# Designed miniproteins, single chains: the designs that were tried, part 80

Each design is a single chain, and the fold is of that chain. pLDDT is the mean over its residues in the fold that is shown.

## One batch from the design tools (miniprotein)

Design m2773
Fold by ESMFold2-Fast:
Structure m2773 (fold): chain A 99 residues (1-99)
Amino acid sequence: SLEDLLRLIGLALRLIGLIYDLELNPEDEKIIKEAMEVARELYKLALEINDPDAIKLALKVLEQAKKVYEKIKSKLPVLTSEAIAELDEMIKELKEKLS
């Protein structure tokens, strides 16, 4: 639905903002956790919409989030490693939906 697409775009923009904040504050555990909550919502909603463009948008944003988590991994290695592993699984599932 249009409402679901608007929500997906909103979640994507929110995640982009959080990963930008995280690059500025790489030791902020709260931002890391909040970004992962938004990433999970984005991933779930993209699967529920099951539209190629929705899935591609979610993939692009989740891949960008993963790159930022990898970049800051030295600051909070356990929490960021767990986040990267979870992002990898979400990215894998979304890619398989596009196959």
Scores: mean pLDDT 88

Design m2774
Fold by ESMFold2-Fast:
Structure m2774 (fold): chain A 76 residues (1-76)
Amino acid sequence: MDELVKKLEEAAKIIREDGSLEQQTEANKALDEGVRAYRRTGEGEREKIAEAISKAINALLTQAVDRAFERREKEK
């Protein structure tokens, strides 16, 4: 588990520091695969933790995309 959490934290850091689209895409794929694998073998609490991590990262990605889209819309 701890290694999965570290990878998720690293991916979030890349996203936070405005990593390239390639880095963001790679991080997202790794996170999704890692979380899914963890959920398959996790106990109830582990599954909740995995879901929380996934939701947090997805929320960060969604907010970043939404902000970029809103700026574009307002400028148009």
Scores: mean pLDDT 62

Design m2775
Fold by ESMFold2-Fast:
Structure m2775 (fold): chain A 62 residues (1-62)
Amino acid sequence: SVEEIAEILQRTFGLSPERALRSARALVESSPEGQEIYLALLGKEGASEEEVEEIRRLLEES
């Protein structure tokens, strides 16, 4: 869900709840290609492989 993705973004990057929710919504509303680009950027910005895979799983459920 959007809220679960937002929680991961908060833990990984220290975003406020409001910023994390906006980013999570934008990610969910992105095309599949846009989602993959975003996930790759999250990895480069310090997200672990496990965090990236959890977000990918949540996107598939959305």
Scores: mean pLDDT 80

Design m2776
Fold by ESMFold2-Fast:
Structure m2776 (fold): chain A 74 residues (1-74)
Amino acid sequence: SAAARAQADALVDQGLAALRAGDYQAARDLFTQALSLDPDSVRGLAGLAFALYGLGQTEEAREYAERAERLLAA
């Protein structure tokens, strides 16, 4: 729904603010919540990948980054 997408976008913006603050754990949680509302959020997937890289979870981060890239190519 439009409401769920708007809520997901707000959570993505909060996640990006957490990344700027260096709070990778908070960013991960916010992006995970955003993706529960909008699983195809390219911004959410890319943001989650960045947060996971910050947490040292490199392989998991790569999977989310690749998923974001595939959605952009579709």
Scores: mean pLDDT 89

Design m2777
Fold by ESMFold2-Fast:
Structure m2777 (fold): chain A 86 residues (1-86)
Amino acid sequence: SLEEHLKELYEKGYKEGRELARQIPKIGEEEVEKKIEELKKKLEELRAQLEQGIADGYPSAAFQLELLEVYWKGFEEGYKEEKKKM
């Protein structure tokens, strides 16, 4: 179901965000922040493409945008929670 897919994407983002935070002691916070900035840039480019797809009348683009937002929410929350434990 769509609900299950959204949950799976949130959980994927959450796990990946936590894993990136765990890299801070190994590669430093500055290097981790650079990786987050690169990810944000890629997601913003994809968001722009999906928004254009909605404008061009592609019905799947709206759902893909929702999936992207749920993944990113999970990533931010996972990163924040793991960083608080440090």
Scores: mean pLDDT 87

Design m2778
Fold by ESMFold2-Fast:
Structure m2778 (fold): chain A 88 residues (1-88)
Amino acid sequence: SAERARAREVLLSMSPEVWAEFRERARPIGEEAEAALAAGDRERARRLVEELLELLREALLKSGVSEEEAEEAVRVLRELAYEELDAA
């Protein structure tokens, strides 16, 4: 819970410009990931999730988040994403 709360705080610390850029780049990848899950292609969904996490890491670093905090936030979000994939 505390680590998820911290990851959320880190996400909310991103600059509005970097967040907007991230959202535009992430949207088509997120849509493809959802389509892959709906089709039962879990391997493709996992690859797309990793692409989203890489974009997120870049966005966090561009916003001035430290490398350590960016790595921790991405780690928490990866765990949550894979938990959701395994539950589907």
Scores: mean pLDDT 84

Design m2779
Fold by ESMFold2-Fast:
Structure m2779 (fold): chain A 85 residues (1-85)
Amino acid sequence: SARLQALVAEAEARERAAREILKKAEEGTASKTELVIGYGQAHGAAGLYLEAARLSSPDDRERLLARAERSREIAERLRKAYEAM
């Protein structure tokens, strides 16, 4: 559906933004503000993937749930980077 495609596209965009900030955090170049933004992006991506999973076929659901979990892991890593500053 158009709604499912839009949810996945937005989730992927937020996940990519969070991953880029996580890369900067691992390189020691991320600012505190960037870490907060990245955390929000990763958390937002997880929520969108969960909603997409609810609207999807069983095969697509498992893949989207795995993506939601991956986005939660990115958020957790960004939270730890923030706490280490």
Scores: mean pLDDT 90

Design m2780
Fold by ESMFold2-Fast:
Structure m2780 (fold): chain A 72 residues (1-72)
Amino acid sequence: MSDEEIIQRAKTIGASPESIAVTLLLRKKGIDASVATAASIIRISDGDTRINDAPTAEEKADLMAEYARKLQ
């Protein structure tokens, strides 16, 4: 699926711009991620303040990629 298709589908389901940006960064890191996958990782990581407190989308995506690799 192309990045443009992901953006269009995410907008249809009301995903936040941050969720879209993080999903695209995860895909650039080789993670086969959808917006739903990113949302699930955020929920699983809700007990991990490192992800919530990450100052950039890139750092947040790096931490989320760690969880995504465990889910794939």
Scores: mean pLDDT 65

Design m2781
Fold by ESMFold2-Fast:
Formats: sequence, C-alpha cells, structure tokens
Structure m2781 (fold): chain A 97 residues (1-97)
Amino acid sequence: MLSLEDVEKLIEKMMSQEKFSILRKLPKGADPNVFLSLDEILEMIKKGELKTAEEAINELLKMIDRILELSEPGSEREEAAKAMKKELEEAKKKAEE
C-alpha cells in the first residue's frame, strides 16, 4: 500500500527528471493564486496539510488535469503531463492492490 512518504519520493523523483522540468513552470493562463504546482504540493505534504497518499495523489492529478486543459495539442508540455499522469495512475493502482 502506497504511503505518504512514497508519494514524496515519487514527486522528488519526477522533479529530478529533465522531461518533467516543463511541468514545474506555471502554465500560461493559470492563476498563480489558485494553481497548485508540483513544488507547492510537495511543501503541503511536508507541512502535514496533506495527510494521506490518496489526498496527495488527488492533488497531483488535479494539477496535471489543469496543465492538460491549458496545453496546446502536441506540445512538449502536453506530452510531459500525459507521461506524469500515467505514472500517477499506475501508483494509484498499486496503492489500491
């Protein structure tokens, strides 16, 4: 079962990968007061504002869905967001098994 520490490590691993560096930038058209970035979600976990792996994964999926809404079809950002979403969905599936 996936722990909150496993989600923290997953975020840190994703942040270290160059293919996901574009997802750490505020998407064009996103409101910075409303949009939760990957860095902000990690900080929320570390502060105890997100208390379960499920809460953390759900916030990450909301972030990715917002990035996909604001991404141009076929862009590097859309492809990176789709790749991260697949990794998060696979992690969620393993947490449910």
Scores: mean pLDDT 78

Design m2782
Fold by ESMFold2-Fast:
Structure m2782 (fold): chain A 56 residues (1-56)
Amino acid sequence: SAAAEEAARQQRFAEARAQIDEQMAKMVSLGVVSEEKAAEHKQISLTMVARRLARG
């Protein structure tokens, strides 16, 4: 059903968001990127994930 497909997309998006958050937090803690750059990368990555999930 459409509802089950939507729930699956929301779950995949939530999992991707958690992984991106963890990765960016680690990079900030290691001094690889600033908090500001990490926030930008999170937005770009999440936008790309949302586009892939909507497209395919």
Scores: mean pLDDT 81

Design m2783
Fold by ESMFold2-Fast:
Structure m2783 (fold): chain A 80 residues (1-80)
Amino acid sequence: GTLTLDAPAGLELVSSERVGDKYRLTLRNSLPEPLTIGATTLRPGENELTLKPPATLPWRAGTRSGVVTVTETSLTLTET
């Protein structure tokens, strides 16, 4: 299945692929600084990330931070 991305401007879901019980995601980070999702750092440009729904992870980019929620159908970054 394909995930729907709901995120702050500057993060784009390039592709999503279901691999068994996980999603293999290609995310483009257009923010001027690195974005961290849990323990993974996404550098400027295209990054590959594998996530198993359901999951809840912290995110941070510069002075901005919040929560990432991963479901079977969505990847949502909310700002705190």
Scores: mean pLDDT 80

Design m2784
Fold by ESMFold2-Fast:
Structure m2784 (fold): chain A 120 residues (1-120)
Amino acid sequence: MEKKIEEARERLEKLFAKDPERRAAYEARKAEIEANEDDPLMREIKLEELDMEERSVLTMLTRYDTAVQLALRYIAETGDTERAQAILDKIKDELIKKYKIGPLGLKIMAASEAEIRAAA
């Protein structure tokens, strides 16, 4: 189980490397909490809330990244980029609706989508 958490973290780090604005926003939010909350208990609670938000995004991103990897395999086997993109767009819409994804999550999804465009 620990190895799967490490793999998920590595995948998130790879996605953050493609979206430096998202990484900067996360680090800025963390720094703001650490700077503005002097009560150790409240600071820990707020940092855990931030981590839970990122974990929810990570779960959605892991699902979308898996869909992107399957789409890339399909393109490699068939050459049908248009079909792969259409399926990926439907999965993206379903995940956005299910997880109520905001603009920041959409930016991270766009970084994964860049791999489809690079493979086309």
Scores: mean pLDDT 68

Design m2785
Fold by ESMFold2-Fast:
Structure m2785 (fold): chain A 67 residues (1-67)
Amino acid sequence: MVTKRVLIRAPDEKTNREAIKLVEESGGYAEALSPTEAEATLYGESEEEIEEIKKKIEELGAEVEEI
């Protein structure tokens, strides 16, 4: 299993909530820092799975940065 910690920056609160939900549905953990920012831990079986989760978050309109 691979674990990555990321910062999520969203353009609005709705996108931030959708990003948090997507992280949780993928088996990760996320915590809102503000209406437009969240800190998340992504879990995957491989680096490829982590990249797919990051890409899905970006498709929602949010920015994802590894920390």
Scores: mean pLDDT 84

Design m2786
Fold by ESMFold2-Fast:
Structure m2786 (fold): chain A 91 residues (1-91)
Amino acid sequence: MEEGKKIAEGARKQAEALERLARLLEEIDPETAERLREVARALRELADKLAEYEEIEIEEAAKLAEEILEPVLPLAERAFEAVRALAERLA
């Protein structure tokens, strides 16, 4: 069944959420905003590739996600760490 399309929709929604967060942070921390946009771009690429499959096994989807997201994981980690630090500083 269309499992890949459902996973792709989830990835697109996450990308949209990260893009919204990046816009909110752009004036405060443009470097972190740019990292969030790069992660969102990778998520959109994953979603587009998953949407091309009529049916995909979860193991194959996971491998594809690993391949596409692995290069941006360090950017995501630094961006989320910066967001957490900002939230703690403002608490």
Scores: mean pLDDT 75

Design m2787
Fold by ESMFold2-Fast:
Structure m2787 (fold): chain A 94 residues (1-94)
Amino acid sequence: KSVEEIFDQLEMLVALVVGTLLDKGTPEDEAAAQELQELALRAAEAMRAGDWESFLATVEEILRKLREIAARHPELQPLLDQAERLARELREAV
């Protein structure tokens, strides 16, 4: 798979997490959803620029945020596990 294809899968997982957080409607969950959206946009911009160092660093920030979210919402753990696998694939593909 291309880096772009793997990242598209990660973006879809992030979108599912964001949707779940917004449905919960707490101020903390809304703030986390916004931060995830900003990180995903930043990663996409780095990828388009060919800035792989910034891209991978931002992917790691996404994982850190997802781990914090999964600690508060254990039902999201399967999505975190998928995201960590995709991030490993991204590191190998870049």
Scores: mean pLDDT 87

Design m2788
Fold by ESMFold2-Fast:
Parts: sequence; C-alpha cells; structure tokens
Structure m2788 (fold): chain A 68 residues (1-68)
Amino acid sequence: SNALALGNALLAAKQYDEAIAAYNKAIATSSSDILKAQALSNLATAYLQKGKTDDALAALNQAIALAK
C-alpha cells in the first residue's frame, strides 16, 4: 500500500503525527489482514514515540488478533 510505505518513510523521518495519519489510512484502505497487522504494528511504534502508551497497546492487540 502506498499509504503504508508513506507511513514507514514518515516514521523513519520522525514525523510521528504524519506517520500516524498515513498508517490509519493504510489500515482503512487495505483488504489484507497481513498488511493491516503490519500497519497497526508500525502505528504502535509511532504512538510509543509520542508517549501514547494506551493507544500503542490497543494497536498492538489489534495487530496480534489479525496476524494469528
């Protein structure tokens, strides 16, 4: 997904708010549970970098549910 790739680039650039927006778009537009789980896992990393621990845990729990 272009949105997932954009999110990954923004995360690497430490643009966490923009990365979060891009990952949310990737999750909303993806038809693949594997790609959604990857986006959710990377979204959790962005949330952790912003100190949003509860949001990060919620994203990780969703990723685990999709990847099982």
Scores: mean pLDDT 87

Design m2789
Fold by ESMFold2-Fast:
Structure m2789 (fold): chain A 68 residues (1-68)
Amino acid sequence: SRRELILAIAIHELQKNPEVLEKLQKAKTASELIKILKETKAANIENAARALDVSQSTLAKLLLERLK
């Protein structure tokens, strides 16, 4: 599906930054994951959420699930 493909691409891009990926894998909540992404500037979660027509919280939960 479109959602699965977009998530796979996002995860693949994050894998190019091992230090950021390690911090994301240690996140326990969607809020922590959003904070890490904003502080590291590794991905624009706001633009990604808009492209998928979901909230930032929903996208962060999906990423959290896939990275663990």
Scores: mean pLDDT 73

Design m2790
Fold by ESMFold2-Fast:
Structure m2790 (fold): chain A 78 residues (1-78)
Amino acid sequence: VEEDLKAIAEGLERLAKKEKNPEVQKTLRDAAEDLRKATPSTVKELADKYLERAKQEKNPKVKNILTSLAEALRKLAE
């Protein structure tokens, strides 16, 4: 689980470097940092927070990123 969190975080960091939209880039970088700080005991809470943020998000690309992350994190928390 911890290695999976680190791998996802590294993937998000790579996507952020290629992203031209500053809002999407910030979302990817912030998520990578959250995942680097996450533990197996906190990953479910982080997934729930991302899902709630996705519901309120107006930018469809940011919404999709948050939704996909929440789904991935929930699977890791199982």
Scores: mean pLDDT 80

Design m2791
Fold by ESMFold2-Fast:
Structure m2791 (fold): chain A 91 residues (1-91)
Amino acid sequence: AEELLAKLREHLRQAGEALDNKDYETAIKHLEEAKRLAEQLPLPEDDKRAIIGSLENAIKYAKEKNFRQAGIYLIAAELILVGALEDQRLA
């Protein structure tokens, strides 16, 4: 679980860095890996669906070379992930 989460967070970080540089090909690669890793997380279905949906929107906008919209959905995925992990830790 920890190794999976660390890899997911690293791909999200690299996707954000690539979007800041308008490197859409690299951003898409890291977003697709983040989505693949997110599908494997032991999270509630609603949280997992929300994270994956946000990543899919980030990929869509990155393919359209819309770095602002891609960045918004990347941030949304990161915030949902943090919230879901905090809820599990506090329960």
Scores: mean pLDDT 86

Design m2792
Fold by ESMFold2-Fast:
Structure m2792 (fold): chain A 111 residues (1-111)
Amino acid sequence: SSKRREAAKEVMATTRMAINHVIRKAEQEQAAPATLAQIREQLKEIYRLVEELVEAIINGDTETANAKRKEVEQLFDELAAIASTISTTLEELVKGVRDTLNMLIDYAKKQ
């Protein structure tokens, strides 16, 4: 539906903004170069999986959407663990991003 496509676009826009926010916060918190590179790679993979997830939602492919959501959740758990080695604030930001994206994904699935 058109509403589902609009909701999917909101998921992608929010994911892009969240990725930029997490990277900027990690840089501001003076993350070591190797750790920052690891965060960038994790966020790049999260973006790819979220893109695949929203495509599955648009296509009504519930099995693929559920599988991709599980992979995204696992990468957010790994990212939160990395973030916790830098600061509590960055860890809380990562967890907040995860919660917001999950709410938007659930909304998109209902359209």
Scores: mean pLDDT 89

Design m2793
Fold by ESMFold2-Fast:
Structure m2793 (fold): chain A 83 residues (1-83)
Amino acid sequence: GEYTVTIKLPKSVPFEVVIELLLKLKEAFPDAVLSLESRGDQYVIKIDLPSEEQAKEAKELAEEFLKENNITDYEIEIKPTVK
């Protein structure tokens, strides 16, 4: 993919909510490569997408989901995939 969206969530977020977000991202972007990693006090979700437009859509979907679940302590970044 040309763009990577990285979502960082504190471990205070229930794991079930993290999995729900991952499933929603997979349903919206079925051909995207998704990963979930536990790093210290955070869950890190990465989604690799072919275009900046899809990366922005993934970010918006994640932001809306997190707001609906009253999660404010998150970071979302979009970066071009450097080969």
Scores: mean pLDDT 83

Design m2794
Fold by ESMFold2-Fast:
Structure m2794 (fold): chain A 100 residues (1-100)
Amino acid sequence: SFEERLERLLESTKASESEEDYEEIEKIIKEVLESDLSPLQKQVKFLMEMLVFAMKKKGLDPTPAREELEKAIEENVSMSEAFALILRIAQEATAKAKAA
């Protein structure tokens, strides 16, 4: 199942990531697993949280990404729509960082 894959990812992450990054990823995975969401919504939430984590690591403002992706979860968007949204948000954040 997706949940079993996340649990295995958490175990693998502990071996490969820094302690700080592991703790943040562990928190993300646990929050997704503990959420009362459908399997599809859990996948979208995981992608959203990982995008926010990656943006913070690059010094980008994750606020617009969080708000827009939380809305996508509520609207039960498809995985293809979620990926397209993530790519758009990442491109827009990168463009803003270059303009500043």
Scores: mean pLDDT 78

Design m2795
Fold by ESMFold2-Fast:
Structure m2795 (fold): chain A 80 residues (1-80)
Amino acid sequence: GAGLKALELANQARKLVEEAKKAIDSGKFDEAQRLIKQAEELVKQARELAEKDSNPFIRQLALEQIEAVEKEVEELKKKL
């Protein structure tokens, strides 16, 4: 379902956020910015899919994970 795909995209975005943190720690700010933009795009797609899921429980789980990743992205953007 759409919510399960949203969870997959949220997990992919979280991995990109982890990669971006490592890039920042290494002084590779261009690479970090690219990874953050990619994570933002995945999060936007995940939110659209989560909101379309008819199962309220799966939708809520997906939105909670998406919100957590969004907060991590915002924190990283403040460091660039």
Scores: mean pLDDT 87

Design m2796
Fold by ESMFold2-Fast:
Structure m2796 (fold): chain A 87 residues (1-87)
Amino acid sequence: ELEEAERRVAELLLERATEEERREAERRLAELYKKAGVEPPKDEEERRRLLAAALGGLLLERAREGDERARELVEELEAFAEEVEKR
């Protein structure tokens, strides 16, 4: 179930992220909304989902740059997603 796996990964991301990581992800989302000419969604669940996606992208980028914390969290999320998909 893709929606369930996505929701659970998003929840774990938001729980594991530091305040700095969340702020940077929110900043990147704000830039994306501005560039696309759209307003942030008013639905809290949708905003939370998009923030989790931005966090995932941020952590993947930082992990590629050699950030040990980001790499560790990405590995944890990949293992979690794999277990969720195995049912």
Scores: mean pLDDT 75

Design m2797
Fold by ESMFold2-Fast:
Structure m2797 (fold): chain A 111 residues (1-111)
Amino acid sequence: AREHVEKALEHVEQALKALKQGDYDSAIEHVKKAIDHLERAQREVGPDLEVEIELGVAKLSLGVAELLKSKGIDPSEELERAVKALARAVRLLAERLGDEELAERAEKLLE
């Protein structure tokens, strides 16, 4: 579980970096990888409604971002929403695992 939460955080950090650089293809790929790792972590730790809500927000925002990008429309607002939702999901799972350092790293992405 912890390993998947840590990998998800690494992908969220890379997605935010790509987003700041206008690299939407890279941002989308890192968001997808973060979602996969968090879903796996949640299956191992057990269901949490707040984590499920944040993953739902991330998936919806990702889908809208991909649609906008396919039409040549700026997806940055939806990608930022996905990144923030994933950072909150990482923080929630890290707190459930008692990993204060991992939770603090996720919190920094919300600033």
Scores: mean pLDDT 88

Design m2798
Fold by ESMFold2-Fast:
Structure m2798 (fold): chain A 78 residues (1-78)
Amino acid sequence: ELSALERFEEKVKPIEEKYTKEGVEAKEKGDFEKAKEIYLEMMKEWRKIVEETEELSPEEKELLMKAIEGYEQQAEKL
């Protein structure tokens, strides 16, 4: 059986794969604004998955949300 965190990771994997493909394409074209937009959209989808994953404790959700906010702040610097 997967832990709640491992289950969350399995749910976000397709989104990570989408970002890797689309984000790399945007960067290769020199479109850093598009790459930033794609990254922020990925973070938005991660936030939704955290909220919808009933198996995560409130404490685990808070930690994951803070991590996502940190990644969003890093993306804003692009």
Scores: mean pLDDT 76

Design m2799
Fold by ESMFold2-Fast:
Structure m2799 (fold): chain A 59 residues (1-59)
Amino acid sequence: LPDVLLRIGTSHSISPVQVQKAVDLGKTTREQLSDVTGAGRGNGGGGIDSVVDAAESLR
């Protein structure tokens, strides 16, 4: 799909602010973080492990 590359790029560009907001909302599981930030839900599924690690660090 022509949009696959830009979606992957966006998913890999998850900001710490997005992760902090998710943690503040109590969204600390892999699935919940994916739901809030969009990481791991796109075509590439990228960034989810990094988002989970960052969320635990921000706790």
Scores: mean pLDDT 61

Design m2800
Fold by ESMFold2-Fast:
Structure m2800 (fold): chain A 64 residues (1-64)
Amino acid sequence: PSEEEFEREVEEALALMFAGIAKIDIDNGEDYEKVKEDVIEMLKRSGFSEETIELAKKRIDEIA
């Protein structure tokens, strides 16, 4: 696999991890929209790709 493929896999794994954290916060009574927004802002601030951010959004929508 290429270095680019490895980086993509890492970003996808991180996006899934953040989606899982969002699910925990939502299950603990946090506001859905607030948690989703907080995760998106965290990913943007951390320099993740738009593809990874969209994947995280989709995962939050699937599991929440």
Scores: mean pLDDT 77

Design m2801
Fold by ESMFold2-Fast:
Structure m2801 (fold): chain A 61 residues (1-61)
Amino acid sequence: APLVDRVVEAMRELGLTDPRHVGAFLFGNAVKTPRNEEEAREALLFGGMPEEDVDAVLAKV
């Protein structure tokens, strides 16, 4: 599965489904698709997700 799909699935599994965070991540992905974990981290942080929640999401990807 693409990295973006795995990130969205991890967010869902963790219950981190705030529409603002999910929407901001998906908007960021439409502008610049993350190619690796570092870029996915940047996109999640840009979306306003706390670092601890970003770490939990990326640990599941």
Scores: mean pLDDT 75

Design m2802
Fold by ESMFold2-Fast:
Structure m2802 (fold): chain A 85 residues (1-85)
Amino acid sequence: MNKEEAEKLLEKAKELGNPVIARMIEKALEKNPTEEDVERLKAEMEAWLETEEFFKRLASGELSIDELRERYAARLGVEVPAPKP
């Protein structure tokens, strides 16, 4: 079951064109993948998809500089300064 799930993740990673995630899955398939391995690979793929979508929105001009600044500040837990001296 875990091996079959990992094979499905590999197919999806190849369709998405991510060679790093595909290599990680291939290595897991060379050794019998555990349930933890499969869950970790799913999490890595989900994180990459979120990153890919972010870059696609940036490239298409859907993201404003202000939106980028706010999101970056939120991740760092800092307030975005509005006024300049």
Scores: mean pLDDT 67

Design m2803
Fold by ESMFold2-Fast:
Structure m2803 (fold): chain A 98 residues (1-98)
Amino acid sequence: SKREEEIKEGEKLYKEIIERAKGVLEKVKEAVKKGEIELDEEQKELMEIMEKILSDEETSLKTLKELAEKELELNPDDPELQKQLNRLLLYLEEKEKK
């Protein structure tokens, strides 16, 4: 099924996002703890978003869905981004049903 293929691609994107968010959050938290960096208000908001993505499944799915919908609205003329984010949204919707 074409829909099943799109959902599998969305799952791949989801896993990549989670892995990258973990890596970034770990590095930033370590740097802050060592006193190497001080986060501004905007950077703190981004870290809070990453923590939500890495929290419980319900919060993670809701946060990623909201971010994907926002990116689609901001980038209507990017067909590759639209394709990738729509695949992500299909996967998130299917995962939410379980």
Scores: mean pLDDT 82

Design m2804
Fold by ESMFold2-Fast:
Parts: sequence; C-alpha cells; structure tokens
Structure m2804 (fold): chain A 64 residues (1-64)
Amino acid sequence: MDEEATRGYAEALLASDDPELRELGRRILEALDNRDFQALLDEEVRVLELAVRRVVEEKERKRA
C-alpha cells in the first residue's frame, strides 16, 4: 500500500468544509499511525464511498 498517497487523501479530507470528510480523514491518519494496513484498506474504501457521495450531492445542488 502507498502510505504517501493514503496520507494525501487524509490531508485533503481534513481540509474539507464537510465534517464527515474531516472525520474520515482523521480516522485514516490514526490507521497510518498504527501501521495497520488492513485498517487502512477499510478506511480507503469508506473514503471513496464518501467522496463519490459528496460529488453526487454537489452536482445535485447545481441542478436544483
């Protein structure tokens, strides 16, 4: 697993105005600190799910 790429995701999420994205970023950083690659994989899946939802919501707001 690429720790640098995963840390980049977490930092981007922490910079978000969305509290759900910030919480997810914090959890990824905790997993990195524990060097638990299995936990990191689980968090990455959740990051992708939330990121997709965020993009869909943003597009829906523009259409509305």
Scores: mean pLDDT 67

Design m2805
Fold by ESMFold2-Fast:
Structure m2805 (fold): chain A 138 residues (1-138)
Amino acid sequence: SLKEKYAESILKEVRVIASQIPNEEYREKVIKLGEEFAKRVREATSLDEILDAAEEFILGVFKIAEEANTYQALWAAVQITAVVLDKVAELMLEEGYTPEEVRARIREVLDRVKAKTNPLQQGLLDLLQRQIEARLAA
């Protein structure tokens, strides 16, 4: 199914990004969250369930990055957020949502994530949001 294709694609990219985290414990925590997210995407019966799963996954990887307190973990969290939101945007477009609707739903997820993250993470998420919106406008 389309959801299975995107779940597998996201998990594959998460594993590659997580390999950049030097600490094995934090690397394994990120991979485990990615596996839980992929399962939730496969089992989701609505877009809202996929977006809620994405919010929880993104928040989880930023929490791990904060605990790890390393550049590599923080950069991995940013990269994972980009992959998740880009792949969810592609899924929405293939499901027939308009670019405007995709931008609105991604903004809602990012706003909820930013409300629960520290000021440094918020700044990085603002930059990422601009990059995603630019891609959707092209």
Scores: mean pLDDT 87

Design m2806
Fold by ESMFold2-Fast:
Structure m2806 (fold): chain A 72 residues (1-72)
Amino acid sequence: MTPEQKALELLRQFIAEKRPEIAGKPPTDEEKEEMLRLAREIIRLVGKEKARELLEGMVPEEVIEEAIELER
């Protein structure tokens, strides 16, 4: 499995597990921590540019930027 395929699989799992809780409700601090952890893992797999593309629309932009800063 390529790093990109692994990143996509992680995103699909996250969406399947968390979609009903995230849609129409602000994420909790615990959910934000989960999103941050996911974003950092994806950055490590595919790099910052590709990770931003994959996470766009699925994770809040503020969390994506924080993950990028932490993986600097």
Scores: mean pLDDT 74

